# Ledger of designs, part 1: designed miniproteins, single chains, continued (6)

All scores and structures are predictions.

Each design is a single chain, and the fold is of that chain. pLDDT is the mean over its residues in the fold that is shown.

## One batch from the design tools (miniprotein)

Design m20001
Fold by ESMFold2-Fast:
Structure m20001 (fold): chain A 59 residues (1-59)
Amino acid sequence: MVAEAEALLAAGRYEEARRAAEEALKVDPNNREARRLLATALARLGRLAEAGEVVRAGP
C-alpha cells in the first residue's frame, strides 16, 4: 500500500514521497503507516509545522 512512498523516501525523493503518502491517506484516512511516512517526508522537506499537524490529526 505505502511501499512506493517508502521507496521514494529512501531514495531522497521527498516531494514525491509526500504525494504518494497523501494519496494513500485519501484511500484509507486511518492508515497509520501512510500518516507516519507523510509526516517524515514533510519533516525532510523542512515543513515541520505541517508534519506536526499530520501527526496531531490522527485518531
Scores: mean pLDDT 77

Design m20002
Fold by ESMFold2-Fast:
Formats: C-alpha cells, structure tokens, sequence
Structure m20002 (fold): chain A 80 residues (1-80)
C-alpha cells in the first residue's frame, strides 16, 4: 500500500516545482499560490517543510506586490 505521508510529500514537492516554473516566468502571484498549496499539503506530514513553503509563498507574494497575501502566508508559516 502506498504510504499516505509519502504521497502527501510527493504532491507538495510537485506544487513546489510548479511554483518554481511560474516564478521563472515572472508569474510571482501564481508562484506564491503554488508554494502556499505545497505548504498546506505538507502541514500534516512535515510541519518544518510546510513552514519553508509558506515562507517561500510570502516572498513571492511580496515580489508580486501583494502584501496582504504575503502577511497571511507568514502567519501560516509561524503556525506550522
């Protein structure tokens, strides 16, 4: 049986990859959203990894000029 934790980590890493591609294209808001999704998926299985993804989401939301989304993502990082 496939380990549910391993599946969650794989899905989170997939969203990180999507975020990296979007960031490389200058789509910073969408990159932030992808990293935030990675954090949400990782939160229950790897809180430290989730924190890193939320911090990364906040950085890209700031690059996009979305300070409200960046603040929300930083709050999620502190809760993880």
Amino acid sequence: MIDEKEVAVALALMWRGIGNILASKGNYREAGEAYEKAGEIAREVDPELAREFYELAAEYYEKAGDEEAAKRAREKAEEA
Scores: mean pLDDT 84

Design m20003
Fold by ESMFold2-Fast:
Structure m20003 (fold): chain A 75 residues (1-75)
Amino acid sequence: MEKIKELEKKIEELEKKIEELEKEIEELEKELDEGDVLTQIARKLRIIGLELDIELLRKELEKLKEELEKLKKEE
């Protein structure tokens, strides 16, 4: 049972981190038309970086959710 609680905690932490990164992207998207062309390019590059981080976290989240489902089914 302890393993289930640990996985649930880790899943919650990853979900919160993904939400934080999504909020950062939203804020950057609101500012995309502000400043000079170089500033706009820099923001677009940062958005791409954040999207890649989210992709990696989502893959980890899927693995943890699969492990959690397996543990719940084995009782």
Scores: mean pLDDT 80

Design m20004
Fold by ESMFold2-Fast:
Structure m20004 (fold): chain A 58 residues (1-58)
Amino acid sequence: SFEDILAALLHHVDALKAEGRSDEDILAEVESAMTLLRVRGLPEEEVERLRKELLEHI
């Protein structure tokens, strides 16, 4: 579900922050994840919703 994907990605962002990754590096990881979700057939509207939530969390 959208909520499950969002929760997993937010957890991953928090892990990268805990490792001391820069905001720039975390942003690159988020964009890579968005590209992967598009390739796997997630609708663009859902991808943009995930991007907004993740960028607000960084």
Scores: mean pLDDT 85

Design m20005
Fold by ESMFold2-Fast:
Structure m20005 (fold): chain A 55 residues (1-55)
Amino acid sequence: SPVEEVYEVLRRLDEAIRAGDWETAEEEVRRLSELQERYGEDVLLEAQERYNAEL
């Protein structure tokens, strides 16, 4: 689903930031922007809420 796809990007972004891998983090930010353009902001917000609930 679109929400799951965004959720996976958020997980990879967080892992890259924790590892200090800024090159991968930048790549994941670009993917996130592309997904927002494709699916809209509501999908992004739902994925963020799910991700934050698991922290």
Scores: mean pLDDT 81

Design m20007
Fold by ESMFold2-Fast:
Structure m20007 (fold): chain A 62 residues (1-62)
Amino acid sequence: MEFYEERLKENPDDAEAWTLLGAELYSQGEYEKAKEYAEKALELDPDNEAARLLLAQAEAAL
């Protein structure tokens, strides 16, 4: 997680980094936070398929 957090500090518009952090949170059972990070990635890149899948999975787990 820390590596992607540093990446986001330099490039806060990096939809991939938001998606990867959200996927990490999902794997830890932090579904609400994973959803927030997926939504952030989709605000930056609405066509990001990985972020869309992460959002759907996080919502289904809630």
Scores: mean pLDDT 75

Design m20008
Fold by ESMFold2-Fast:
Formats: structure tokens, sequence, C-alpha cells
Structure m20008 (fold): chain A 55 residues (1-55)
């Protein structure tokens, strides 16, 4: 699903920031446009958790 793909990309970008490309960022935004409001909120929570984890 777009939500799961977006979550995986964001996770990968947080684990390896040096490997994150403009293409990866653009892909995440494309996936977010396909999400429902509920899925966007779930994604936001997931990304917030990853930020807390990375410190």
Amino acid sequence: SPLEEAKKLVEKMFENPEEATDEDVDRVFELLEKLSEEEKEEFKKYADELQEKSE
C-alpha cells in the first residue's frame, strides 16, 4: 500500500541519511498525496516516532 511504502522509505532515510536522494524525497511526497486523511495521520505518528528514536 502507499502508506506502507512511504513508511519504509522514511525509515530507510532516517537510518541512512547519506543515502537519501531527492528522488526518495519526491517519492514520499507522491505517496502521501495518495493517502487518506487517516493514513496521513498514521504516517505522521510513525515519522514522529522515528525522529524521537534518531535523537
Scores: mean pLDDT 77

Design m20009
Fold by ESMFold2-Fast:
Structure m20009 (fold): chain A 67 residues (1-67)
Amino acid sequence: MKQELVEKARELLRKAIEASKAGDITRAVRLMQEAAELYQKAFGLTPKEAYRLVTEEAAKLIKEELK
């Protein structure tokens, strides 16, 4: 159950990174917010904690992609 929410959140983060690379910052922000909501549901986090986790995971994905 929680694993499915995490996988979906990561998929949304990947889409957010692609939107950011295309210069669509508004879409990227919306996708990151949607991913944060999924992390909030998966781990019982506050919105602030979920947004922090989303930014950390997005940074990791960006670093991995730059290789």
Scores: mean pLDDT 78

Design m20010
Fold by ESMFold2-Fast:
Order: C-alpha cells, then structure tokens, then sequence
Structure m20010 (fold): chain A 94 residues (1-94)
C-alpha cells in the first residue's frame, strides 16, 4: 500500500513526464519511448527517493537530447521552468 505522500509525488512526476511526451514526443520518438519506460518505473516506485531519481533522469535525458538536436532556447527554457515548478511541488511533500 502506497503512502499518500508517495502517491502525490508519483502524480507530480507523471504529470511532468506526460507533458514532455505530449510536447516533444512527435519530434523525438526515442525520447517518448524512454520517458514511457520511466513512467512505468515511477508507477512501481516504492519510495519518494526512487520517484525523485526517475524524475531527475527524465529531466536530464530530455535536456540532453534537446541540446543535441539544437532545440530552440524557448523550448529548453520552458522545460527548465516546468521542471523547477514540479521540483518545488515535490520538495513541499518531502
């Protein structure tokens, strides 16, 4: 049975990853596939630390791929802003 805090953290992390898939999945299908894998790990997470680790992995992976593709700075800035917003919400649970 998952704690309310774990469920809330999972919801925040999944919301962020779903946004990344919706926004960039068509442009980067490989990113979408890897992000879907991270979603499954988050759903199966047994601790807040695991949710945070998978969230950070999704963020770093997305930025790394966007930088390699020379994505517009506006899109990179939007990802950073969304990650900071989600990270703040996660820190309020922890």
Amino acid sequence: MQSPELQQAQAIALEFIDWLIEKFGEEDPELAERLKELKERIKKAKSLEQVIDEFETAYVLTLSRMTRRKAPQEDIDEVIAKAEEAGKRLNEIL
Scores: mean pLDDT 86

Design m20011
Fold by ESMFold2-Fast:
Structure m20011 (fold): chain A 96 residues (1-96)
Amino acid sequence: SELEEKIEERIKKAETKIIAIKIIYGTAPEEAKKYLEKAIELLEKAIELLKKAKSSKPEEQKKLIEEAEKLIEEAEKYIDKAQKIMEEADKKRAAA
């Protein structure tokens, strides 16, 4: 049951990140929006794999969790790219 609790926590964390991204998306520059969209797609795919993991056999469950973790790490990289674009856009506006 500890593994199921950890899967649920990972799902909730990914869902929370999607909500946070959607909040900032509306005011983001177009270039940043592309990276935020990719991050959402990766997080949604990770959530699907984690949900599948809950009903899977132990060996398949481990593989699905590892794949989901890699997708979440890729999503974090896209979020970081989007943040850098937003920071540079903010600097350009402040300098004008």
Scores: mean pLDDT 86

Design m20012
Fold by ESMFold2-Fast:
Structure m20012 (fold): chain A 100 residues (1-100)
Amino acid sequence: MKEEEETYKKGLEAKKKGDYEKAIEHFKKVIEEGTDPKLIAYAYIQLGEIYEEKKDYDKAIEYYKKAIEIAKKNNIPLGIEGIEEKIKELEEKKKKQEEA
């Protein structure tokens, strides 16, 4: 739906400005109210990137995995291999974070 695309675009603009709180709100709205699996998968990728920047690797990994699941179920070209490599990298960063 066009409304989902506008909400996603608002999320991208907020993210560009470093307003992660607003960006998260917009991307969650795409996920919760959206009907386009492609936009929902992209919104999950954007949430993964934001939480990665915030060093919240658990949430980043969770959102990237959800994006992969939606993309596979709906045959969306998402660059799955690159996202799977990113998840592996973040899991290693998480392990280092837990080494007190």
Scores: mean pLDDT 84

Design m20013
Fold by ESMFold2-Fast:
Structure m20013 (fold): chain A 66 residues (1-66)
Amino acid sequence: DPELDARFDEVIAEMEKLIKEGKVDEADRLGVAFLLSLPPERQAEAGERLGKAYKELMKKYNIKRK
């Protein structure tokens, strides 16, 4: 799915930028908004992929979950 893959990469890049700046809540809101923009049938799989990417970014930048 070229549209989904491209959009996913764009969202992950924006989330990484926000997480690097310590704006974890903004990154989380961006991720949720992206998921809600997808068809319901795609939300579960995309949510799993996004959640994994989010956790890796949190770990990479040593951000501690509130």
Scores: mean pLDDT 77

Design m20014
Fold by ESMFold2-Fast:
Structure m20014 (fold): chain A 55 residues (1-55)
Amino acid sequence: SMEEIVDELVAETGDDVAALVERAAEVASTLSREQRREFGKILGPRFEALLARRR
């Protein structure tokens, strides 16, 4: 699902938000128009959660 894809991207890029953004853009380019919008909505909160984990 989209959540699993986002979770894998976060795990793959670790705490590197720039790498996460670049990888997310690559993944988004393979998705349908509707899936891209949903992907962004799921990634947003995950991105904030990732930033909140920074020490």
Scores: mean pLDDT 74

Design m20016
Fold by ESMFold2-Fast:
Structure m20016 (fold): chain A 94 residues (1-94)
Amino acid sequence: SPEEKARELVEAIERRDVERVEKILNGFVSKIKNPELKALAQKERDRVVEAVRRGDYEAAANHLITLSNILKKEGLEEDAQAFELAADRLRARL
């Protein structure tokens, strides 16, 4: 479910488990078929990873919202919802 995916991602971010965050985000980016959207998603993935490395949860949440919008453009609505839920949960804990 989107909620379960969001929970897993938030848990990895809060633990600052950069390797796991990257692995989770790569799973979503790999679903994108449009090459322009995929390139944008890869860039935003890297930004989330760097924000997590710094413990910057506000920046991480903002980049997850950008990734959610990219996934919506690709038609990956459930995966987009998971990222919105993850961003909301991170912001609630600031």
Scores: mean pLDDT 88

Design m20017
Fold by ESMFold2-Fast:
Structure m20017 (fold): chain A 90 residues (1-90)
Amino acid sequence: SAEEYLKQGEEYFKKGDFDKAIEWYNKALEIDPNNARAHLLLGIAYAVKGEDKKAFEYFQKALKLAPNDPELYALYREEMRRLGHVAAAR
C-alpha cells in the first residue's frame, strides 16, 4: 500500500539515506498520486538535501491536497521560512 511505502521511506530517512527515502516516497505516489503525506515527506527530504526549489514545489502540492491539515500547514510554513533564509544566506 501507499502507507507501507511511506513507512519504508521514513525508515531510510531515519538512517540518513535520503535518496532511498525519496525512491520509496515516489513509489507511494505511483499507487496514490494525490497522497498529501507523500508530497510533504518528499519536500522534507529534498529540503534536507538542499534542493530548495523541489522542496518548495512538493510542500505547495501537499498543502493544496490537504489544506485543512494544521500539522502539514505548520511544517510547510517552517520549511518555507528555512528555505528563504538559506537562499538569502547564499
Scores: mean pLDDT 79

Design m20018
Fold by ESMFold2-Fast:
Structure m20018 (fold): chain A 72 residues (1-72)
Amino acid sequence: MRKQLEAEIWLALARMSYGVAKATGEEDLSATIETIRRALEKAKELGDEESARELEELLEEVEKLQKEKEEE
C-alpha cells in the first residue's frame, strides 16, 4: 500500500493544480504541466498503473489547452 498511497498523493496534487488553474482562467499552464509530469514520473516509478494512466490523460488535456492558448 505504501507505493500506491504515494502515487495517489501525487495524482491528487496534479488534479488540484489543474483544477485551480482551470477555475481561475490561468493562461500560463507551464507550472501545472510540470507538476503533472513529475507526478506521472513518480506514479510510473512506483508501479501504480491506474494513477499513471489518469495522469497521462490529465497531461494530454492540459497540454492541449496550453497549445490552444498559445495559438491565440
Scores: mean pLDDT 76

Design m20019
Fold by ESMFold2-Fast:
Structure m20019 (fold): chain A 62 residues (1-62)
Amino acid sequence: SLENGLKLAELVENGKAREFAEKNYLYFFPEPKDEAERERMVELLIENLLKPEAEELKKQLE
């Protein structure tokens, strides 16, 4: 998951995938119970950022 998240972040223009996910994960998920749950939520969001639908969503949130 972490390795895949890093690859996705590198493939997204300007490496903004991680920054976007960290700022917006609460828009998609409830408040995490611990740091591990938070990291999983962020990584799941990153994994979806390369999908065509994710670009439309990013424009709406930023």
Scores: mean pLDDT 62

Design m20020
Fold by ESMFold2-Fast:
Structure m20020 (fold): chain A 62 residues (1-62)
Amino acid sequence: SNEELIKEAIDLGIKLYKETDEEIREELQKKLSEVLSKLSLEDQIKAITEIIETLLKLSEKE
């Protein structure tokens, strides 16, 4: 479902932020791109916005 794909994209974005290994980061980037490509443009924007908001909150304190 679209909701599951949006959640998957958010999870991958957060994992990418926390990952320090360049090879694993490249794999996470590919997976994120694949999941986003399965979403409508509107849902892609929703997922990306949620990732950005979450990362901003994490970067403010940690």
Scores: mean pLDDT 80

Design m20021
Fold by ESMFold2-Fast:
Structure m20021 (fold): chain A 61 residues (1-61)
Amino acid sequence: VSEEELEREVKEALLLMKAGIAVSSKDVELLEETAKEAEKEGFPELAEWIREKAKKVREEL
């Protein structure tokens, strides 16, 4: 396992954790910010997933 792989996995885990906290707190701004960060870090599928969560949270408010 390379250091690059570990760094990528850590970044993905942190983004997932941040998104989970945002969903739990119904923080749409944090979800949108986390999605942008995920896209910038090279996780476009994760970014799309987070944006879908932001949409659902917005609909519930």
Scores: mean pLDDT 80

Design m20022
Fold by ESMFold2-Fast:
Structure m20022 (fold): chain A 60 residues (1-60)
Amino acid sequence: SDAERAAAQARAAAEAGDVAAARTSGYEMGIFSGNEEAKRAAERAKTAEEAAAWADLAAS
C-alpha cells in the first residue's frame, strides 16, 4: 500500500541520517493512514529514527 511504501522510505531515510526526508515520509504516512497522532509526531520528531518509528506505527 502507499502507507507501507511511505513507511519503508521513512526507515531508509533514517538509516541514511536524512532527518528532513524521514520527517516528510512520516508525515505522508500519517496522511495515508488517517492517523493524526502519527502525523503530528512525525512533524515534531527531532531525529530521523523518531520520524521513521512513527511512520512504522501508523502503517501497522
Scores: mean pLDDT 69

Design m20023
Fold by ESMFold2-Fast:
Structure m20023 (fold): chain A 93 residues (1-93)
Amino acid sequence: ATAEEAIEGAKEVLAVDPNDGIAWLRLGEAYFKQKKYEEAIEYYEKAIEADKKLSARAYKNIAEAYEKQGDKKKAKEYEEKSKKAAEETGADV
């Protein structure tokens, strides 16, 4: 699927269930592919709010977005948050 198709699909899911963390995560990933890193970060944060089990993955994606923006301090901060979330949920990073 193209990034635009992924955005439309995720928006349709979220119109029915705004707590679908996977749909928020996919929306963030689609914006990241379009190099819209600020919007990607916002949607990754919504994924964490909707489903804490996604925290490790979402924080890792936020770290990558900050690195693409040149913010190495924020990137490292979110990498550490990703590791902590993985320890709490037992999820791989």
Scores: mean pLDDT 83

Design m20024
Fold by ESMFold2-Fast:
Structure m20024 (fold): chain A 70 residues (1-70)
Amino acid sequence: SKVEKAWEEYQKFLAELMEKASPETQKELAKKHEETVVKFNEALKKGEEEAIKVLEEGKEEALKIYEESK
């Protein structure tokens, strides 16, 4: 399904950022991931489009954390 693919892409994206990040940034990314997972599970109760939106927002926020750490 679209949501399963979005979840897979989100996890891959986050894993790639984690590999490039410093230990301090990895901790911030891990915390953001936990927040995103909670929001994703809540959004799934509303529908696939809401869940996918949460994952896209999570990717955007994770990227900002990573870029700001440079």
Scores: mean pLDDT 85

Design m20025
Fold by ESMFold2-Fast:
Structure m20025 (fold): chain A 73 residues (1-73)
Amino acid sequence: MEALLQLNKGAKAFQEGDYKKAVELFKKAAELAKKEGRDSLAQTADLLAKAAEAKYKGDDKTAQQLISQASGI
């Protein structure tokens, strides 16, 4: 459950506008998901980390595209 815990913390940081912290937490979630054998969760967390990086850089369009990929929308 550690991967999901880090993913939830990352999502909260993202909602608070702390995109730098969100990147770190989503990267931790991806690493833990890989260790747990949860490949789909790891891919989702990797995409969310890239979305948070895009937000940090002010690239809202790229961030939205990456979030849509992570959601399967």
Scores: mean pLDDT 83

Design m20026
Fold by ESMFold2-Fast:
Structure m20026 (fold): chain A 60 residues (1-60)
Amino acid sequence: SLEEQIEALEKEKERLEKIIEELREEVKKDPENVKTQILLLMYEISKGALELVIERLKEM
Protein backbone atom coordinates (compact mmCIF):
# COMPACT_ATOMS: atom_id res chain seq x y z
CA SER A 1 0.00 0.00 0.00
CA LEU A 2 1.01 3.65 -0.32
CA GLU A 3 1.10 3.96 3.49
CA GLU A 4 3.49 0.98 3.76
CA GLN A 5 5.75 2.50 1.07
CA ILE A 6 5.83 5.86 2.91
CA GLU A 7 6.67 4.08 6.21
CA ALA A 8 9.53 2.17 4.53
CA LEU A 9 10.93 5.42 3.07
CA GLU A 10 10.67 7.18 6.49
CA LYS A 11 12.71 4.33 8.02
CA GLU A 12 15.32 4.67 5.24
CA LYS A 13 15.45 8.44 5.95
CA GLU A 14 16.15 7.68 9.65
CA ARG A 15 18.96 5.30 8.58
CA LEU A 16 20.49 8.05 6.38
CA GLU A 17 20.24 10.57 9.28
CA LYS A 18 22.30 8.21 11.49
CA ILE A 19 24.97 7.81 8.79
CA ILE A 20 25.07 11.61 8.27
CA GLU A 21 25.57 12.21 12.02
CA GLU A 22 28.46 9.68 12.10
CA LEU A 23 30.06 11.32 9.03
CA ARG A 24 29.70 14.80 10.63
CA GLU A 25 31.68 13.55 13.65
CA GLU A 26 34.36 12.12 11.30
CA VAL A 27 34.61 15.50 9.49
CA LYS A 28 35.12 17.20 12.89
CA LYS A 29 38.00 14.78 13.67
CA ASP A 30 39.65 15.24 10.24
CA PRO A 31 38.32 18.43 8.53
CA GLU A 32 40.94 18.16 5.73
CA ASN A 33 39.73 14.71 4.58
CA VAL A 34 38.08 15.54 1.24
CA LYS A 35 36.77 11.97 0.75
CA THR A 36 34.77 12.11 4.01
CA GLN A 37 33.43 15.58 3.09
CA ILE A 38 32.27 14.28 -0.33
CA LEU A 39 30.59 11.24 1.29
CA LEU A 40 28.79 13.53 3.78
CA LEU A 41 27.59 15.81 0.94
CA MET A 42 26.38 12.81 -1.10
CA TYR A 43 24.37 11.42 1.84
CA GLU A 44 22.89 14.87 2.64
CA ILE A 45 21.79 15.22 -1.03
CA SER A 46 20.33 11.67 -0.96
CA LYS A 47 18.39 12.46 2.23
CA GLY A 48 17.06 15.71 0.70
CA ALA A 49 15.89 13.87 -2.43
CA LEU A 50 14.22 11.19 -0.27
CA GLU A 51 12.42 13.87 1.80
CA LEU A 52 11.01 15.39 -1.42
CA VAL A 53 9.78 11.95 -2.58
CA ILE A 54 8.12 11.28 0.81
CA GLU A 55 6.40 14.72 0.77
CA ARG A 56 5.10 14.13 -2.78
CA LEU A 57 3.75 10.67 -1.89
CA LYS A 58 1.96 12.08 1.20
CA GLU A 59 0.15 14.55 -1.12
CA MET A 60 -1.20 11.66 -3.26
Scores: mean pLDDT 87

Design m20027
Fold by ESMFold2-Fast:
Structure m20027 (fold): chain A 55 residues (1-55)
Amino acid sequence: SAAAVQKAEEASREYHALLAEGLSEEEAARIVAKKYGLDARDGEELERALVRLVL
């Protein structure tokens, strides 16, 4: 759905913003996952969770 795509894009932008601020992939993924109600401990798990969100 369009809403799921927007949510995934927003989460992805926040994740990359946290990485740009110097956070580790694990720290950034955990923060974004908690905010968006996803289960992810690192960048790869977060990417998989975001892909599932738009399926």
Scores: mean pLDDT 83

Design m20028
Fold by ESMFold2-Fast:
Structure m20028 (fold): chain A 82 residues (1-82)
Amino acid sequence: SLRRRVASLLTAAGILLAGAEFSESIGDREAAAADIRAAGELLAEAARLLGDEELAERARRAAEALDLEALKEVLKELIERH
């Protein structure tokens, strides 16, 4: 179902964001950047599946900027709005 697909994407994104935070804490900028980009792609896909183009665009911009905190806010808003 659409709901299960979205839940899987949000769960995977959450794990990647936690991984990015850990990688940043130990100075592994390459691993953090890879996880941030991957999380952004999953969050943008989840937002598109939900018809939320505003959050899809915010996820893409945050991933390009490597903005971990902005992606955490996108994840929170996707859960709160839907």
Scores: mean pLDDT 90

Design m20029
Fold by ESMFold2-Fast:
Structure m20029 (fold): chain A 78 residues (1-78)
Amino acid sequence: SPKEELEKLFKELEEEVEKLFEAMDNGDFEKMKETWGKILEITKKIYELVKKYPELKPEAEEFLKKLEERMRKHADSL
């Protein structure tokens, strides 16, 4: 279902964000570049899915807001 596809993309995005945080903590610029590229690719897929199934927009917006808060907190901890 579209909702299950969205949930799978959320899980993939969270996994890549954790890898990005690890790379940032270690100063691994090559891995940061790789994980950032994957994050952008997954985010694009989420937007494409929401465009096709607008009923998923509220769930996607809440997830991305939570992700933004996590990224901000991690940046503040560097």
Scores: mean pLDDT 87

Design m20030
Fold by ESMFold2-Fast:
Order: C-alpha cells, then sequence, then structure tokens
Structure m20030 (fold): chain A 66 residues (1-66)
C-alpha cells in the first residue's frame, strides 16, 4: 500500500485528508500542533494521489511513497 505524509494543514484540510484515507480502506494518524499533520497509509496509488491533492489544495505539503 502507498503512504502519504501531509503537513502544514488546517483542521478542515486535515479532516478531509483523513476521511479520504479511511474511505480508501487505509489508515490515518492525525498529529495536532501549530498546524496539523496527517500520515495516511495502506492506500492504493489512486487513493494516495487523492489524499496528496487535497493536502496541497488546503495549502499544505504532501510527500507520497508508492
Amino acid sequence: GAKVVASGLNPTGATAAALLAIGDGGEAKVEVGETTKVVASGLDEEGARQVAAVAEASGGEAQVEL
């Protein structure tokens, strides 16, 4: 499965990224600080691309590991 590390997220972007990961049958770990980080794992390639796109659309940064 693919993994996405998304950082620099606001709460709305973090929620959207986590829900997409779970909807894809994956897992999401949310880490709350000054900004929110989401580590999504167990994704397929399409799910990983969708999570990364949502993170980037929210003004964050995404690192994809296929």
Scores: mean pLDDT 81

Design m20031
Fold by ESMFold2-Fast:
Structure m20031 (fold): chain A 95 residues (1-95)
Amino acid sequence: HMLTDEEARRLLEEWKKYSDEQIKKLNKLVEEGKADEAIRQATVLKAANDLLRVAFEVEAMFGYVSPEVVEEFRKLSDEQNKKYDEIIKKAEEKK
């Protein structure tokens, strides 16, 4: 089953919603003084973005996904990773 651009964009939207909820949860963990847990979870979510980026690039290499979708994911993951970096910094400052 080839991943179509429409299916890829649906997955991007679902990943965005999931990640937005995780960002809210991580900010709450920092506020609750659970700094080490917030840092660990943010680090894992950054790694997940790196793995998904490789997956989209592989799909595009085989012509299953357009370069436009790969670029959309790159921008999304860069923006999310910036927020995870801010959470990690805030958690480290709270130790």
Scores: mean pLDDT 84

Design m20032
Fold by ESMFold2-Fast:
Structure m20032 (fold): chain A 95 residues (1-95)
Amino acid sequence: SSELEELRKRLEEAEKRVDELSERVDRLEELSLEELEELKREVEELIRELLELGREMEKHNAPKEDLLRLTKLLLRAVGLLTEVELRIRRLKREE
């Protein structure tokens, strides 16, 4: 359906955003505290968007493959958030 096609496009955009955020997380040691707090907000917003996408996908009976892809993206995003939060805590200890 056209609705499922739009949801799949959102999933593809979210996957690209996770990849972009992952590249920034690979450079955590180069980031200032301000940049880390901005990165944290961006990851938290992505997690919120993925949860909303999941609700819409379930409402439209998306195939299990699409739901699994979403779940993997959500787990990746939560992992990125954890890494950013740990780096922020470490920098605050060095103050």
Scores: mean pLDDT 88

Design m20033
Fold by ESMFold2-Fast:
Structure m20033 (fold): chain A 89 residues (1-89)
Amino acid sequence: MSPEELAEALRRAAERVRALGEKAAAALSDPAAAAEVRRLSEEAAELLERAAEAAAEGDLERARELAEEAERLAQRAAAVLHAALAAEA
């Protein structure tokens, strides 16, 4: 994958994380859980956008570090979502 292809993939990932986070939050009846899912998803998307910028500049190590941080935030958002859905079941 070229640096430009990686940057484009990371930008698309950021858009998807935002869209999925908003959809997930909208499905939750608990406003606190919904707010947390939105917050974590938005922070993850912002980190993916920064990773895309780093990749476009050829700083692949920085892009990797930012993408890994975004993945951790996305995993936290998923955990909040799963816990909130389990409480509704």
Scores: mean pLDDT 86

Design m20034
Fold by ESMFold2-Fast:
Structure m20034 (fold): chain A 95 residues (1-95)
Amino acid sequence: TFEEVKAELLRVLDEIYELISKYMTEEQKKKFEELRKAIRESTDPDEIIELTHEIMKIVTEVIKKNKLSRDEAIKLTALMLRVAGLIFELELLKE
């Protein structure tokens, strides 16, 4: 189930990237991709949670500096709530 939760987290992060990458700087894109790779390669739930929080900081900066459409904002909100749920599942899987 840890592997399933991590796979779902990576999928949701990919959906966030697809939605907002057009608003991101090249530096933000590079950092997002580096953090995503670190999540993929990690086997530590605590590390994955921290790396995910760093990605969410980038997402928050992007939405603060850019005017998303209402549809994009609704979709992003749903994806961010799913990330929060997956972080909670990772906390429960820590034993």
Scores: mean pLDDT 87

Design m20035
Fold by ESMFold2-Fast:
Structure m20035 (fold): chain A 76 residues (1-76)
Amino acid sequence: MEELNQAATALEEAIKDKPKAEEIRRLIVEMMRAHSEGNKEEALRKLEEVVRLAREAGVPEEVVDAFAEAARKYIE
């Protein structure tokens, strides 16, 4: 949880002035909601969308990879 929170903070800092920032934030909320509902498949699908949009928005690969790793570990 702490690792995911830290990675999410870094991702938020990287996207705050980027295109699709609001869409990425919405997908993260939907990912966390799906996980809380026990829908692991939906949570992982939303994570893939977050990763795709973050890369398209020009977020550094290290920030995207750290978030994806922490989120996947938390969901699984």
Scores: mean pLDDT 81

Design m20036
Fold by ESMFold2-Fast:
Structure m20036 (fold): chain A 70 residues (1-70)
Amino acid sequence: SAMDEEALKRLEELKEKLKEAIKNKDKEKIEEVLKEIEKLIKENMDKLSEETKKKVFEMAAEMQKLIKEY
């Protein structure tokens, strides 16, 4: 669905921003991107298909790993 595609696309864009912020050691930008990710997940979780929810959780786990390795 268009909602699932848009949510995944936005999450991929946020993941790339998070990677860049971590590479630059920009703590303020890391916090900003994490808040945007949290908001996106909270606002869309009830609207997403089960398949897309699984992908969202997998991406969230990847992002958590990136932060821990920072």
Scores: mean pLDDT 78

Design m20037
Fold by ESMFold2-Fast:
Structure m20037 (fold): chain A 71 residues (1-71)
Amino acid sequence: KITARVRSRAPVTLKPVAYPGSEEMDDSLAVPGPAAAADQEWSTVEVEVPDQKVRLVAEDAGGTVGALNER
């Protein structure tokens, strides 16, 4: 699994993406992030990911936004 910290005033969805060398996003593993977070507060979200190299991207209704992954 990956622990991600996200900050957004709008609901976001976290999606695992294979890394490196894959262009596919696995929407079936998408998880909702926090409903909303103040821009001065970070919410921690744990995401189940495949047992391969992956990264997380955050999307809201407007498209991809930023997210931070813990190592």
Scores: mean pLDDT 54

